# Designed miniproteins, single chains, continued (2): the designs that were tried, part 74

Each design is a single chain, and the fold is of that chain. pLDDT is the mean over its residues in the fold that is shown.

## One batch from the design tools (miniprotein)

Design m6720
Fold by ESMFold2-Fast:
Structure m6720 (fold): chain A 75 residues (1-75)
Amino acid sequence: SKLREKLLKIIGEILRIIGEILDLEKKLEELKKEDLSDEKIKKEIEEIEEKIKKLKEELEKLKKEMKEISKQLEK
């Protein structure tokens, strides 16, 4: 079924994005342990927070697509 193939692809993308978010959140926690008076560290924190925000927005879009396909597969 093409719908099952689409669902598996979306699940794969969701898992990839979740993994990226978890890796970035771990990096963010490590950076927050550093000297926050360092402008270079502040910039890296801001860049990571922006990346996490964008990934969470992509994740929400994919979750909606997954829900729509799942409804089409349920009888």
Scores: mean pLDDT 83

Design m6721
Fold by ESMFold2-Fast:
Structure m6721 (fold): chain A 57 residues (1-57)
Amino acid sequence: MDDVYDATLEWARRHGPDATQAAVDAARPFLLSGGPEGERILAAMERAVDDARAAAA
């Protein structure tokens, strides 16, 4: 399993999906400047937020 996905999902369970989304949004420009690996990390984080939001609904 992707460690970034698991870590982000756990953080979202602790702090809520909206707070997690705000943190991801703040990190987005820095992650995208990292090239393909940054894009992969961002995608995993966004997937974890979406999954946490769906589970909370």
Scores: mean pLDDT 80

Design m6722
Fold by ESMFold2-Fast:
Structure m6722 (fold): chain A 92 residues (1-92)
Amino acid sequence: SEVAQEGAEEAAKGVEDAGAEATGSAEGTTVTIVARNVSPGAGMGLLAGAVAAELNGAKAEVKAEGDTYTVTITGPSAELAGEGAREVAGAA
């Protein structure tokens, strides 16, 4: 949805502000952030943000391959998925 896509794009910008390269996309109630050239500190931030998103009602999964992180946030609504994505990005 447009709301989740907006959240995905804002989250990608937040990760870029942390010094990584990021793209965000959304499908239904799921937001996917792919971040590259992630520092160890920013990577730990993404993991902490994923835990925070889950505590706030979303489901978050983080896959790390070297310095590339794929974060998938699924909410009970498109709005919560987008909010969860912004929360994850803010922790990076």
Scores: mean pLDDT 82

Design m6723
Fold by ESMFold2-Fast:
Structure m6723 (fold): chain A 58 residues (1-58)
Amino acid sequence: SRAEDTAKIQAGAKEAAERGDEAGVNAAAHEALSLGDQEGVKAAREAAKAAGMTIRSI
């Protein structure tokens, strides 16, 4: 479901940010964008900001 997709994106972005994986955070953001999931995009951007990472090409 959309809620499950959003939850997976949020968890993935958080885990990637916690381990210093900027590419993983970007992948989560791009997946959310491809699904039209604005909450997922927002979550990935917040995770990136908290970790001092950059989201590219969105």
Scores: mean pLDDT 78

Design m6724
Fold by ESMFold2-Fast:
Structure m6724 (fold): chain A 60 residues (1-60)
Amino acid sequence: SREEAIAELREKIETIRAQIEKYADDPVIVRVAEHELRRVEEALRRIEAGEDPEEALKLT
């Protein structure tokens, strides 16, 4: 469902942010995590804008 997809993506965002903070001294890990974060944030934005959750989740 839409609300469940939004909740799951928000939890993923928090997890990725925590990983970036934990590995802040590793530029490779940070760069990869930043790219993943951008994709998850974009998927969340699309769902909030009215896109189909199934299509938006393919971005993650």
Scores: mean pLDDT 83

Design m6725
Fold by ESMFold2-Fast:
Structure m6725 (fold): chain A 91 residues (1-91)
Amino acid sequence: SPLEALQRFIDSLTPEEAATLIKALDELIKKSDGYTASQAKYLRDLVRERHPDAKEEGDKEKVIAKLEEFLKTHPDHPLRDVLEEILKALK
């Protein structure tokens, strides 16, 4: 299930990694509209729901590594485009 795969990915994040991802998503939302903004908001809300105490940003390299692994193992995921944009923004 795409949703279950995404939930496992989000659950694999530390609170600091989740905060880093949320900040990257907030930046993408501000710079985007339409489909990309909608998908980024959806992902942000899922991350916030599963990491409600995420406040302090951590190491971007760890988030990058986890995103690259997720994209490698889930090449046809419905959120692939927004995840690739986030990966690009973090690099």
Scores: mean pLDDT 86

Design m6726
Fold by ESMFold2-Fast:
Structure m6726 (fold): chain A 62 residues (1-62)
Amino acid sequence: VETVRDALELYFEGLELYAQGKYEEAIEKFEKALRLLERLLGPDHPLVQLTREYLEKAKKAL
């Protein structure tokens, strides 16, 4: 996972897991996506903000 495409795939995998109630698995995917998106796009990018929001939602749902 090295490109924006790879990071987006992780993000969408996380969304699918979140929708299924698999919060622990969703958290793992969102954390990996967030790390890559922050590195590639910077911390203030809208995709980074959205990924962070879903990560927090998944953590609160545990």
Scores: mean pLDDT 84

Design m6727
Fold by ESMFold2-Fast:
Structure m6727 (fold): chain A 80 residues (1-80)
Amino acid sequence: MFLTKEQLLKIAEDLGLSDEVKERLEKFYELMEKASNKTKLFGEAQLGVLLIARVMNPDLSDEEILKQLDEIIEEVEKMK
């Protein structure tokens, strides 16, 4: 991942995301550290799209973001 864990959490803070979303982002980061380069690229791209969706649509709820993030985590876990 091109972002450090600290940078990723800072972006989440700036976007007003809940502590639950931040906890899932930390889990995502830990999975990415152990993943293949292909899985890292996929996971990073998917996360980027999700974070941009929140920037473009402030009405996108933390609950919906958490749901999408959990789907991304499930997919990257399957790609190990």
Scores: mean pLDDT 80

Design m6728
Fold by ESMFold2-Fast:
Structure m6728 (fold): chain A 68 residues (1-68)
Amino acid sequence: MSPSARALETAAKLVEEGKSIEEVEEAMRKEGASDDLVADVRAILESYSNEKAAKILRHVAEVTRESS
């Protein structure tokens, strides 16, 4: 599994659990996510509700996994 797909799955799970943006970013970096990917996820979390953001992140993780 690519580091990007794993980081996105971890981000979606943490958002579903109500974790802060800072905790999500730190967990993503630990999974090997690039700074660019972390910034993209932050933008999603700032633009959408946690419920909608989690759905978006789940979908992006699925697409990323299929493309890898």
Scores: mean pLDDT 81

Design m6729
Fold by ESMFold2-Fast:
Structure m6729 (fold): chain A 59 residues (1-59)
Amino acid sequence: AIEEFKKLPEKLQKELVKELEKNPNPSEEVLKEIAKKSGASVSTVREGAKLIQEVIESS
């Protein structure tokens, strides 16, 4: 999970960490906003969010 997250663009990693730190269950609308800000696809953002959620759930 964490290794796969590290493969994502730095800008996307930073945005995902910020949002999930505030709200671990972001809505689809929030994921789309992260995609626009980071220049990543929505599917890539969803995958990144799942990876962070898995880390949080296991801690």
Scores: mean pLDDT 76

Design m6730
Fold by ESMFold2-Fast:
Structure m6730 (fold): chain A 57 residues (1-57)
Amino acid sequence: APPVSETVVLTLPDGAALGDAIAALREEAAARGWRVTGVTVEGALGEPLTATITLVR
């Protein structure tokens, strides 16, 4: 079967919460047979950060 790709967008209050959320997402993705192939983070210091995560299976 051809590979399936999906994009997940997370909005978190700060960089520490973002790091924890990305680690949890990687663990959950691996448990479901997905692999994280890319992570892009956007935002300003002191503002909510938005992470765009690309997954493939």
Scores: mean pLDDT 78

Design m6731
Fold by ESMFold2-Fast:
Structure m6731 (fold): chain A 66 residues (1-66)
Amino acid sequence: MKLEVRVPLEKAEEIERELVRMHLEGLVKGVRKLDETTYEVETASEEAAEEVKRRLEALGAEVREL
């Protein structure tokens, strides 16, 4: 499943670190940076997408399902 993630500039480093952690945990399969504040995130499953969305939104990201 693919998610569009928009991040505040001040949270970009924190969110990028969380994306790396979730990739190591197997929740995230891939990340593509679209611009300075926008990422496309591919999740391992729909269940993984819910967890990824929850964790990123807790850090201040805006998450939308693609």
Scores: mean pLDDT 84

Design m6732
Fold by ESMFold2-Fast:
Parts: C-alpha cells; sequence; structure tokens
Structure m6732 (fold): chain A 69 residues (1-69)
C-alpha cells in the first residue's frame, strides 16, 4: 500500500540520518537517495504529484547538506 511504502521510505530516511551522525556520509547518502526515490515513486503512482515534488526537494536538500559536511 501507499502507507506501507511511505513508512519504509521514512525508515530509510531515519537510518540514513543516523549514519550521517555517526560520520558514515557515503552510507547516509545512499539510504537518503533510496528513501527519496521510494517516496517519489510511491506518491507519483498514487497521483499525489505536489507531495512528490515537495518530498523530493526536501530530501535532495538533506542529501546535499550531508555531502557538504
Amino acid sequence: SVEEKLKEAERLREEGLKLAEQGDIEGAVKLLQEARDLAITTLVEAERYKEAAKVGAELSKEIEKIKES
């Protein structure tokens, strides 16, 4: 379901942020990219395009900030 996939995307995001706090930048970026791609795909398939654009932009900003650490 959409809800289950979005929960999985949030789980991946939380794990990625934990890796960033531990200094694993490469692992963090990978998990955040997986979270972004899963959330965007799920929301697009559900025709929730505005939410997909917002979530995609927010996660892309988080990824760039982590890369600049």
Scores: mean pLDDT 87

Design m6733
Fold by ESMFold2-Fast:
Structure m6733 (fold): chain A 65 residues (1-65)
Amino acid sequence: MAEELRKKAIEAIDAGNVEEAKRYIDQLAELGDADGLMEVSRYAKEKGYSDIALYASQKAAEAAA
């Protein structure tokens, strides 16, 4: 499940669908998937979506605590 959510978040970023990407990031956070949230954050940063990257990294920090 977590791997599929990571994939869907990345697909949403590739499509430029910010709202959909944030929904999948929220689902990863609910699962406590800190590694997946960091992967999504790195990918978003690479693609130039700095706000999504920050959102995902904040959720990753919470999940890792």
Scores: mean pLDDT 83

Design m6734
Fold by ESMFold2-Fast:
Structure m6734 (fold): chain A 61 residues (1-61)
Amino acid sequence: MEEAIKLAEERFGKGSAYLLKGVRAYEQGKLDEARKYFEEALKVGDPETQKLAERLLKELE
């Protein structure tokens, strides 16, 4: 699991890695952790990552 996150960070940038961490936290029912990771993806991600992170944050409400 950690290896997949590192690979995403190296290939797609830190924003995509945060998005992946958020999705994994969401799958585990850790909604507070998922929200934090999606917020980080929104801050440091590319425009496509930011759009997806914003959508996922709205779904957590």
Scores: mean pLDDT 74

Design m6735
Fold by ESMFold2-Fast:
Structure m6735 (fold): chain A 63 residues (1-63)
Amino acid sequence: GSHMEELRKKAEEHLRKGIKYLQEGKYDEAIKHFLEAMDLAPTREEQLRVIGLLLRAIGDKLE
């Protein structure tokens, strides 16, 4: 497989875990996984999608 596809799969796995933690109210764990997904995301567009979820998790934690 391509290097980009491998990075995308790992980013997607962290994104799914982050969403699960966010749904459970585990904001610190969600933030950790979203940061890892952002670092692994192979394109700027994919990074921006993760940033949106990261900002939501931070906002939810602060409420």
Scores: mean pLDDT 84

Design m6736
Fold by ESMFold2-Fast:
Formats: sequence, C-alpha cells, structure tokens
Structure m6736 (fold): chain A 60 residues (1-60)
Amino acid sequence: SNVEEAEKRLQELGEKYAKEGVPDELISEAAAEARELAVKGASPEEAVKAFEEKLKELLE
C-alpha cells in the first residue's frame, strides 16, 4: 500500500538524518506529519517531500 511504501521511505530518511546528527525528536515530529498525509491518501513521494520540508523548517 502507499502507506507501507511511505513508512519504508520515511524510516530510511530518518536513519540517514540521525546519522548526520539531527535530533530524534525533530525526525519524529517531521515523520509524524508525513505519516498523517500518507494516511489521508498522499503518495509516498508527497509524504517524503512533506517530511523533508517539515524537517528543514524545524532546523531553521
């Protein structure tokens, strides 16, 4: 399903950013927002974009 594909991509991105030193709290917040969009019918690509946009906002 699109939700399963989004979750897999979000997990991979979360691991990447954690290795780069991004705090787990910020990764979790960005991932939560992206997961909500996926549940509402967003594509995996849209969920990934939402994750990265939210994470960038939190880091600014």
Scores: mean pLDDT 83

Design m6737
Fold by ESMFold2-Fast:
Order: C-alpha cells, then sequence, then structure tokens
Structure m6737 (fold): chain A 64 residues (1-64)
C-alpha cells in the first residue's frame, strides 16, 4: 500500500508531465501544426491516471 507521500509524489510527476504535453498540443494547434495522435493518446492516459491518483489521495485523507 503506497503512503500518502508516495501518492502525492506520483500525482506531482503525472501532473507535471500532463501540463507539459497539454502545452505542447496547444502550441502545435496555435501554429497550425498537426497534433500527433500519440501525443493526444498520452494526454488522455495521463489525465485518467491523475484523476485516479487524486481520488485515492482524497479517500486516504477522508479516512484520517
Amino acid sequence: MPSLKELVDQLIEVGSRLSLLQMKAVVLKKEGEEVPEELEKEIEELRKEEERLKAEIDELLAAQ
């Protein structure tokens, strides 16, 4: 069972990666370039991972 700190550290890592990829996608769209399908898929997967980590952290915080 991961500790609250480990979950928060994972959330920070996932959130940072997601933010960077979302920014890259926005820049590509603004410049009129095609957003790679792989990039869109990575963003979707990271968003789901972030949501799951947040839910797990919230559950642990509610238990204490």
Scores: mean pLDDT 82

Design m6738
Fold by ESMFold2-Fast:
Structure m6738 (fold): chain A 87 residues (1-87)
Amino acid sequence: SMMERRYVQRGVGIVLSLIGLSIDAELNGEEESAELLRETARRVAQLMVNGASMDDIRAVLAETRARLRALGASPAILAALDAMLKE
C-alpha cells in the first residue's frame, strides 16, 4: 500500500540520515554525539522491525534531540534532527 511504502521509505531515510550524521559528528570530534546518533539509528531500526508507529519513531528522535542539545552538539546536527521532526 502507499502508506506502507511511505512508512518504510521514511523510516529507512531516518536511519540512513542518523548514520550519516554520526559519521560527520565523529569526523568533527563530536564523539559523544556520534555515539548517541548511532544508538538512535539502531533504536529506530528496531522500532521499524517491531512495527512501531511513526509517532513512536518521532518520540525517540525528540528524546535524542534533547540529549544532543544537553551534550552541546553542533547547530548543524540539531538542525538536521529538527528537520526530521518537522516532517
Scores: mean pLDDT 87

Design m6739
Fold by ESMFold2-Fast:
Structure m6739 (fold): chain A 55 residues (1-55)
Amino acid sequence: SPLQARIDALKARLEAVGREILAETDPERRTALGQEAARLAGELHDLEAELRAQQ
């Protein structure tokens, strides 16, 4: 489904950002990556809730 494809893409991006955080040594860049991860996690939560409501 289009919704499942969006969830899978967000999970892949969140995993990639997590790896970037582990490799990042600059505190400001690490903070920005953490903010991006929080935003992606929020979007993922909303889409997973939408998927459950459709089942």
Scores: mean pLDDT 87

Design m6741
Fold by ESMFold2-Fast:
Structure m6741 (fold): chain A 59 residues (1-59)
Amino acid sequence: SIDEQARRALAGAERVLATRDRTQLLAALHELEKLLSQVTDPELRARLEALIARIREAL
């Protein structure tokens, strides 16, 4: 499901955030923004928005 994809992407993006690699951070940002447009679960949306904000701050 899209919600399972979002949970996996959140875990992956947190690992990428630890790397501080700009190319990987930009790729993760793009993927999370795509998932945010498809996810309707409010808790998952809030988690996606929070991580997107953290990645933007790291760039």
Scores: mean pLDDT 85

Design m6742
Fold by ESMFold2-Fast:
Structure m6742 (fold): chain A 74 residues (1-74)
Amino acid sequence: SPEEEAARLVEEIRRLFRRYVELSAQGTPEAQAEADRVRAEIAEKYARLAELIGRTHTNRVLQEVAAEVERELS
């Protein structure tokens, strides 16, 4: 269902965002290249999620994910 697909995309975005933050904290060109790839993958999943639940709701989800990841890594 679209709801199940949306739930999977949210969890995938959460996982990728954690990876992005961890990679961005490293001081190497290799980590930055990987972070750039992860960021591109997040953008693709964002676009699909926005198709399913709308842009406004997707933006709220991303804000919540960012806040959760920041709290977990603090």
Scores: mean pLDDT 85

Design m6743
Fold by ESMFold2-Fast:
Structure m6743 (fold): chain A 83 residues (1-83)
Amino acid sequence: EREELLRRIEELIREIEELFEEEIRKAKEAGDKERLELLELMRKSAEPHIEKARELAKQGKLEEALELLEGLRRTLLEDLEAL
């Protein structure tokens, strides 16, 4: 069921993007320039992984794309907890 896996992949990408938007907004509101700079750097480093996941999904490697995004989300949550 390719369609369900594609929906889950898009859902994870949205979740990751929303996580960054929320954390960046909070850092801006707090005036925490150091945290904001780190969040922008993390977002830029995440972009090639999101692009790779989309490429894998386009190639029909849906399970690989999903695993990559799940791993990325986990790493980002761990990094955010460390900030």
Scores: mean pLDDT 84

Design m6744
Fold by ESMFold2-Fast:
Structure m6744 (fold): chain A 59 residues (1-59)
Amino acid sequence: MTFEEILEELERAAAEASGATGTVARAGVHELRQMKEEGAPEEELERAGRNALDAVRAT
């Protein structure tokens, strides 16, 4: 899964989910956007994105 695909999945969860799932997804989206704005390399964005998806799935 690419960083773009990960971000799209998290953004969908952040928009559509409520409760813990929505909260975790929103936090993940915010973090990934900030990392990208700060110039984090693609491999680090993908790793952080996968971690964020795992956190959402754990809810």
Scores: mean pLDDT 81

Design m6745
Fold by ESMFold2-Fast:
Structure m6745 (fold): chain A 82 residues (1-82)
Amino acid sequence: MREEAVEEAREAIEAARAGDADAAAEELGEAVALLIGALTGEEPDPGAAATAKARALALAEEGRWDEVVALARGVIELAATG
């Protein structure tokens, strides 16, 4: 799950750099769900995915792409350190 969370977070960064708000939000949501599952030992959390997706969409709508990238990088860092 940690490697999968990192991959989805990287996809979110690429989507954000391309200006694709829907793709960036979807991938970030999946990354957060997978990370929470990996850290807690539970299944991936769809509620956490929905929350992260909504946050990423709001930031992208404001043109705050650097913030979306920062959120995805946070997932990568947490997955690496545990």
Scores: mean pLDDT 80

Design m6746
Fold by ESMFold2-Fast:
Structure m6746 (fold): chain A 72 residues (1-72)
Amino acid sequence: ERRERLLEELRRLISERIGLEIEIIGLEIDIELAEKNGDQERVEELKKRKKELEERLEEIEERIEEVEEELE
C-alpha cells in the first residue's frame, strides 16, 4: 500500500532529521567551547562539519515536504 510506505519513509526521515538537529546542537556547543579556549583551528573544523550537516538537514527537510505532499 502506497500510503503505508510513505508513512514508513516519513518516519525514517523525521528520525534522521532529529538526529541531525541533535548533532548540530552538539557542534554548536563544541564551537562555543573551542572559541572560549581560543582554538581557532578547531573552531574552523567544527564550523565546516556543521555546514555539512546543515546541508544534509536541508535535503532531508525537502524530502519530508515531498512525502507530506504525497500523503495529502
Scores: mean pLDDT 85

Design m6747
Fold by ESMFold2-Fast:
Structure m6747 (fold): chain A 114 residues (1-114)
Amino acid sequence: DFLLELAERAIEVGEKYNDEVLKRLGRSIRTHLEAGDLEAARRAAIAAGVLTEAVERAAELRKQGDERAADMVIGLAFAVLSDLPLSVLGDVDERLLEFYERLRELKAELEERL
């Protein structure tokens, strides 16, 4: 049950870092699965998987004192999920460009696997 694993991880990480969107996505996966709506559950799981990676990376950047980069990392996750061009986010550090590509790859992997 890969969908349930994604839900549990999203709730765990959301609780750890006080991310309400991530907690709601994890709970949403469970609610859609209970209702038998596999399509909605898969969409929520893709969003939860991408946002989980971004929230963990943002927490690491905040620990390093880089709060601006942490906020940009969350913006990158939403850009990936919304298929928005990177240019919408303005000036992005080169290290964050690599992370953006990693999130795009993760989204594609989740879309293929789910």
Scores: mean pLDDT 84

Design m6748
Fold by ESMFold2-Fast:
Structure m6748 (fold): chain A 62 residues (1-62)
Amino acid sequence: MIIEKAKELIDKAVELRKQGKTELADKAISYASKAIQHAREGNEEEAKKYLDEAEKVINEAL
């Protein structure tokens, strides 16, 4: 589920903030929040696009 995955990415972004990676954390949270918004609006294609961007930022930060 897109919303569930986006919430997991937000949790990971919170851990990045604890590591001092604030800009990457904020970027990931922004994308994940947009994914949730589009998923709630029924725009699953856009939601997946933003989810993929959030995941990319998290993976880049690791």
Scores: mean pLDDT 82

Design m6749
Fold by ESMFold2-Fast:
Structure m6749 (fold): chain A 63 residues (1-63)
Amino acid sequence: MEELRKKIEEAAKKNGGFLTLEQLAEILGVDVETVKLLVMELFGRIPDRLTLEEALAIVEALK
C-alpha cells in the first residue's frame, strides 16, 4: 500500500498533478479496463486523467 501511494504521488508530480488511466493501471499491475471500472464505480464517470486524490481513492478501494 505505502509503495503504491509513493508511486502514484511521484507520477502525479511528474504530470502536473494528474495521472492517466494507463499510468495508474501500470502502477497497480492491472489492466486499463479494471481501472475504468473502479473509476466509474467511485466517481460515476471516466475522465481522461485522474487527480492525485482520485488515484489515491482508487488504491484505497482496492484494499
Scores: mean pLDDT 79

Design m6750
Fold by ESMFold2-Fast:
Structure m6750 (fold): chain A 86 residues (1-86)
Amino acid sequence: MEKGDRVRVTFTDGTVLEGVLLEDIKKVGDKFRIEVTETISGPYKPGAVVEGTVTEKLSDTKWRIEATITRPDGSTEKRSGILEKL
């Protein structure tokens, strides 16, 4: 997955966010950052940032992640989820 790719994050709590990948993901252990452009499910507004580490490669377009969601007001939450390319 490459910087500029449109991505979806599905968290274990059912939160679903779409956004733009801000960094390349090549291997397990890579850090990622996503600017949220759309909230499909959950309380987050566009402009939130999702950042974290890829923990497992599921496919060329799908990764398991541990992430921190930062809202525009600066509040943060940690979650596990799946990152996929759209």
Scores: mean pLDDT 81

Design m6751
Fold by ESMFold2-Fast:
Structure m6751 (fold): chain A 58 residues (1-58)
Amino acid sequence: MGKQAAEAIRRAFLGEPIPPDISKEALQLALEKLRQSLEIVPNPTLAKAIKTLEERLK
């Protein structure tokens, strides 16, 4: 879980494709962490990463 969530965050920040083997639970955890970070530091790159993860969770 933790390792997959960290990988999803890294890939989203770099604009790289998120690996298909990452679980929905790990994607949700990554989203939660990024949303919390956005509340502290509003940043367009962070917002784009969140959108990428949300689209993957559809």
Scores: mean pLDDT 77

Design m6752
Fold by ESMFold2-Fast:
Structure m6752 (fold): chain A 58 residues (1-58)
Amino acid sequence: SSSQQDEYRRLMDQISRLMSPQEYFQVSVDGQTIRDSQGITAGVQYVRDQVNRARRRQ
């Protein structure tokens, strides 16, 4: 849905602030693969997990 796409973009914006460009690129590639194979809800969950892991490093 559009709201899940918006959530995905919001979480990717958080990743861009929390991670290096190389890490951001890897999350972007993996997130796209998950969205393509498992759907947008799985992609959102994956990126949310990455945000939570990055925040735990702080």
Scores: mean pLDDT 84

Design m6753
Fold by ESMFold2-Fast:
Structure m6753 (fold): chain A 74 residues (1-74)
Amino acid sequence: SLTPREREVLLALSEHPTQRAAAEALGVSQATVSRHVRRLEARGLVERIPLPGSREVLIRLTPAGAALVRELLA
């Protein structure tokens, strides 16, 4: 099961698809978001997609991650 903080990060990523934007939305450091993104990726809930020509990494919810977000919002 996800911790409360992992759930908060997953919800933020559904609306704010970069580590920077999610960190701004949550009021936390990008390092905090990055650590939780690694855990969510290990659980198969998100994918990291490097953008060519950018230092930003897009964080995409997997179908499993999207399903969990729907459950958290219900």
Scores: mean pLDDT 83

Design m6754
Fold by ESMFold2-Fast:
Structure m6754 (fold): chain A 71 residues (1-71)
Amino acid sequence: DLSNKNITEIKKGMFDSLKDLTELNLSNNNIFRIEPGAFDSLVNLEVLDLSGNKIRVIPEGVFDSLKNLKK
């Protein structure tokens, strides 16, 4: 759970150690930027919560590795 952590940017490689993660809660941060490839390691992720952020630009293909995403 990474909610309410004052995260402003999701960088490439940030989740490389979390490849077995099935749920990621990034809600209620001040995220305004996501780098290309930021979620590439999260191949088992089923739930991603990005609600309550200030995201202005989403890179093309940034969610392409999230093959198991259910919601």
Scores: mean pLDDT 75

Design m6755
Fold by ESMFold2-Fast:
Structure m6755 (fold): chain A 77 residues (1-77)
Amino acid sequence: MLSEDQQRALEVLERAEKVRAEGKALGMTPEEIDQRVAEEIRRAVEELFPPDFHSGTSPAGGGAAGGAADERLRKKR
């Protein structure tokens, strides 16, 4: 059976495959497809494997506190 981490990894791969298939269907260049796939993987990993998420009582939403909801800037310099 798959652990939670493995399930999240599979979700990342599924998203990447969907982006790749859509790019091929739209006739995008391999470079465009690769860029989209890389961006989707990065975004999915940040969403599914957040380095600092709250798990105190019931973090069933995120962003509700009006602050720490996104981690998208950590890779952008």
Scores: mean pLDDT 66

Design m6756
Fold by ESMFold2-Fast:
Structure m6756 (fold): chain A 63 residues (1-63)
Amino acid sequence: SHGAEGALLYLQGRYEEAVEAFERAIEENPESANTYRNLGLVYEKLGRHEEAEEYFRKAEELE
């Protein structure tokens, strides 16, 4: 799945590609809190802290 692909890319430090994979995962399942949380973690690694906080908030709203 694109979620699993994104997680593997994140572990490899391929953060921009991880964003693309997780964005596709959201298109397939827009109610996945875990995918939004993982996007937040990727954006933190990219130094984009405001976007990370928005994704963490979205994950919390879905749980």
Scores: mean pLDDT 85

Design m6757
Fold by ESMFold2-Fast:
Structure m6757 (fold): chain A 58 residues (1-58)
Amino acid sequence: EFLKNATDEEIKMAEEKARILEKEGDESVARAIYQKLADYYESKGDTEKAEEYRKRAE
């Protein structure tokens, strides 16, 4: 699956999953999801959200 063509609901679910994983200590998996979210928002021209998620992926 690639978030670049995802629906708004799919993006919201990915955001929720990443936040839960980060809180539970699965930071490597959370970072992978944040990276995909950053790529998604960059593909939509939302550079502000893309930068936010890239920072979280670090």
Scores: mean pLDDT 76

Design m6758
Fold by ESMFold2-Fast:
Structure m6758 (fold): chain A 55 residues (1-55)
Amino acid sequence: SMAERRAAAREEIRRLIERHGGISREEAVQLGKKYGLSPEEVNRLGVEEHIALTS
């Protein structure tokens, strides 16, 4: 389901922020492809997990 895809993407985003301090443009595109999310949706999840991330 979409909720499960978002939850899985959110976990991977959280791990990337912890390991690298943020998400690169390339990582956002790959996450979108992997979880069937738009780059905008991945960016929104990134902002939610790391409020300091620039929109």
Scores: mean pLDDT 74

Design m6759
Fold by ESMFold2-Fast:
Structure m6759 (fold): chain A 65 residues (1-65)
Amino acid sequence: GYEEAMKLIEEAEEYARKGEFEKAKEKLREADRLAVQLALQGDIESAQEVGKRIKELEKKFGLKL
């Protein structure tokens, strides 16, 4: 759910700060899958928040999912 997705994003940022970009990308992909599930369940607001934070980390660290 939302809490799990946010925790994955936090873990991704920690990996990215350490230069472990492949692990960061895997965590962001997991968070993105949860965001898709949230959207399909009608929780559009939570899905959008997760998606925005994923995009922010992609831009900040030059990651591509």
Scores: mean pLDDT 86

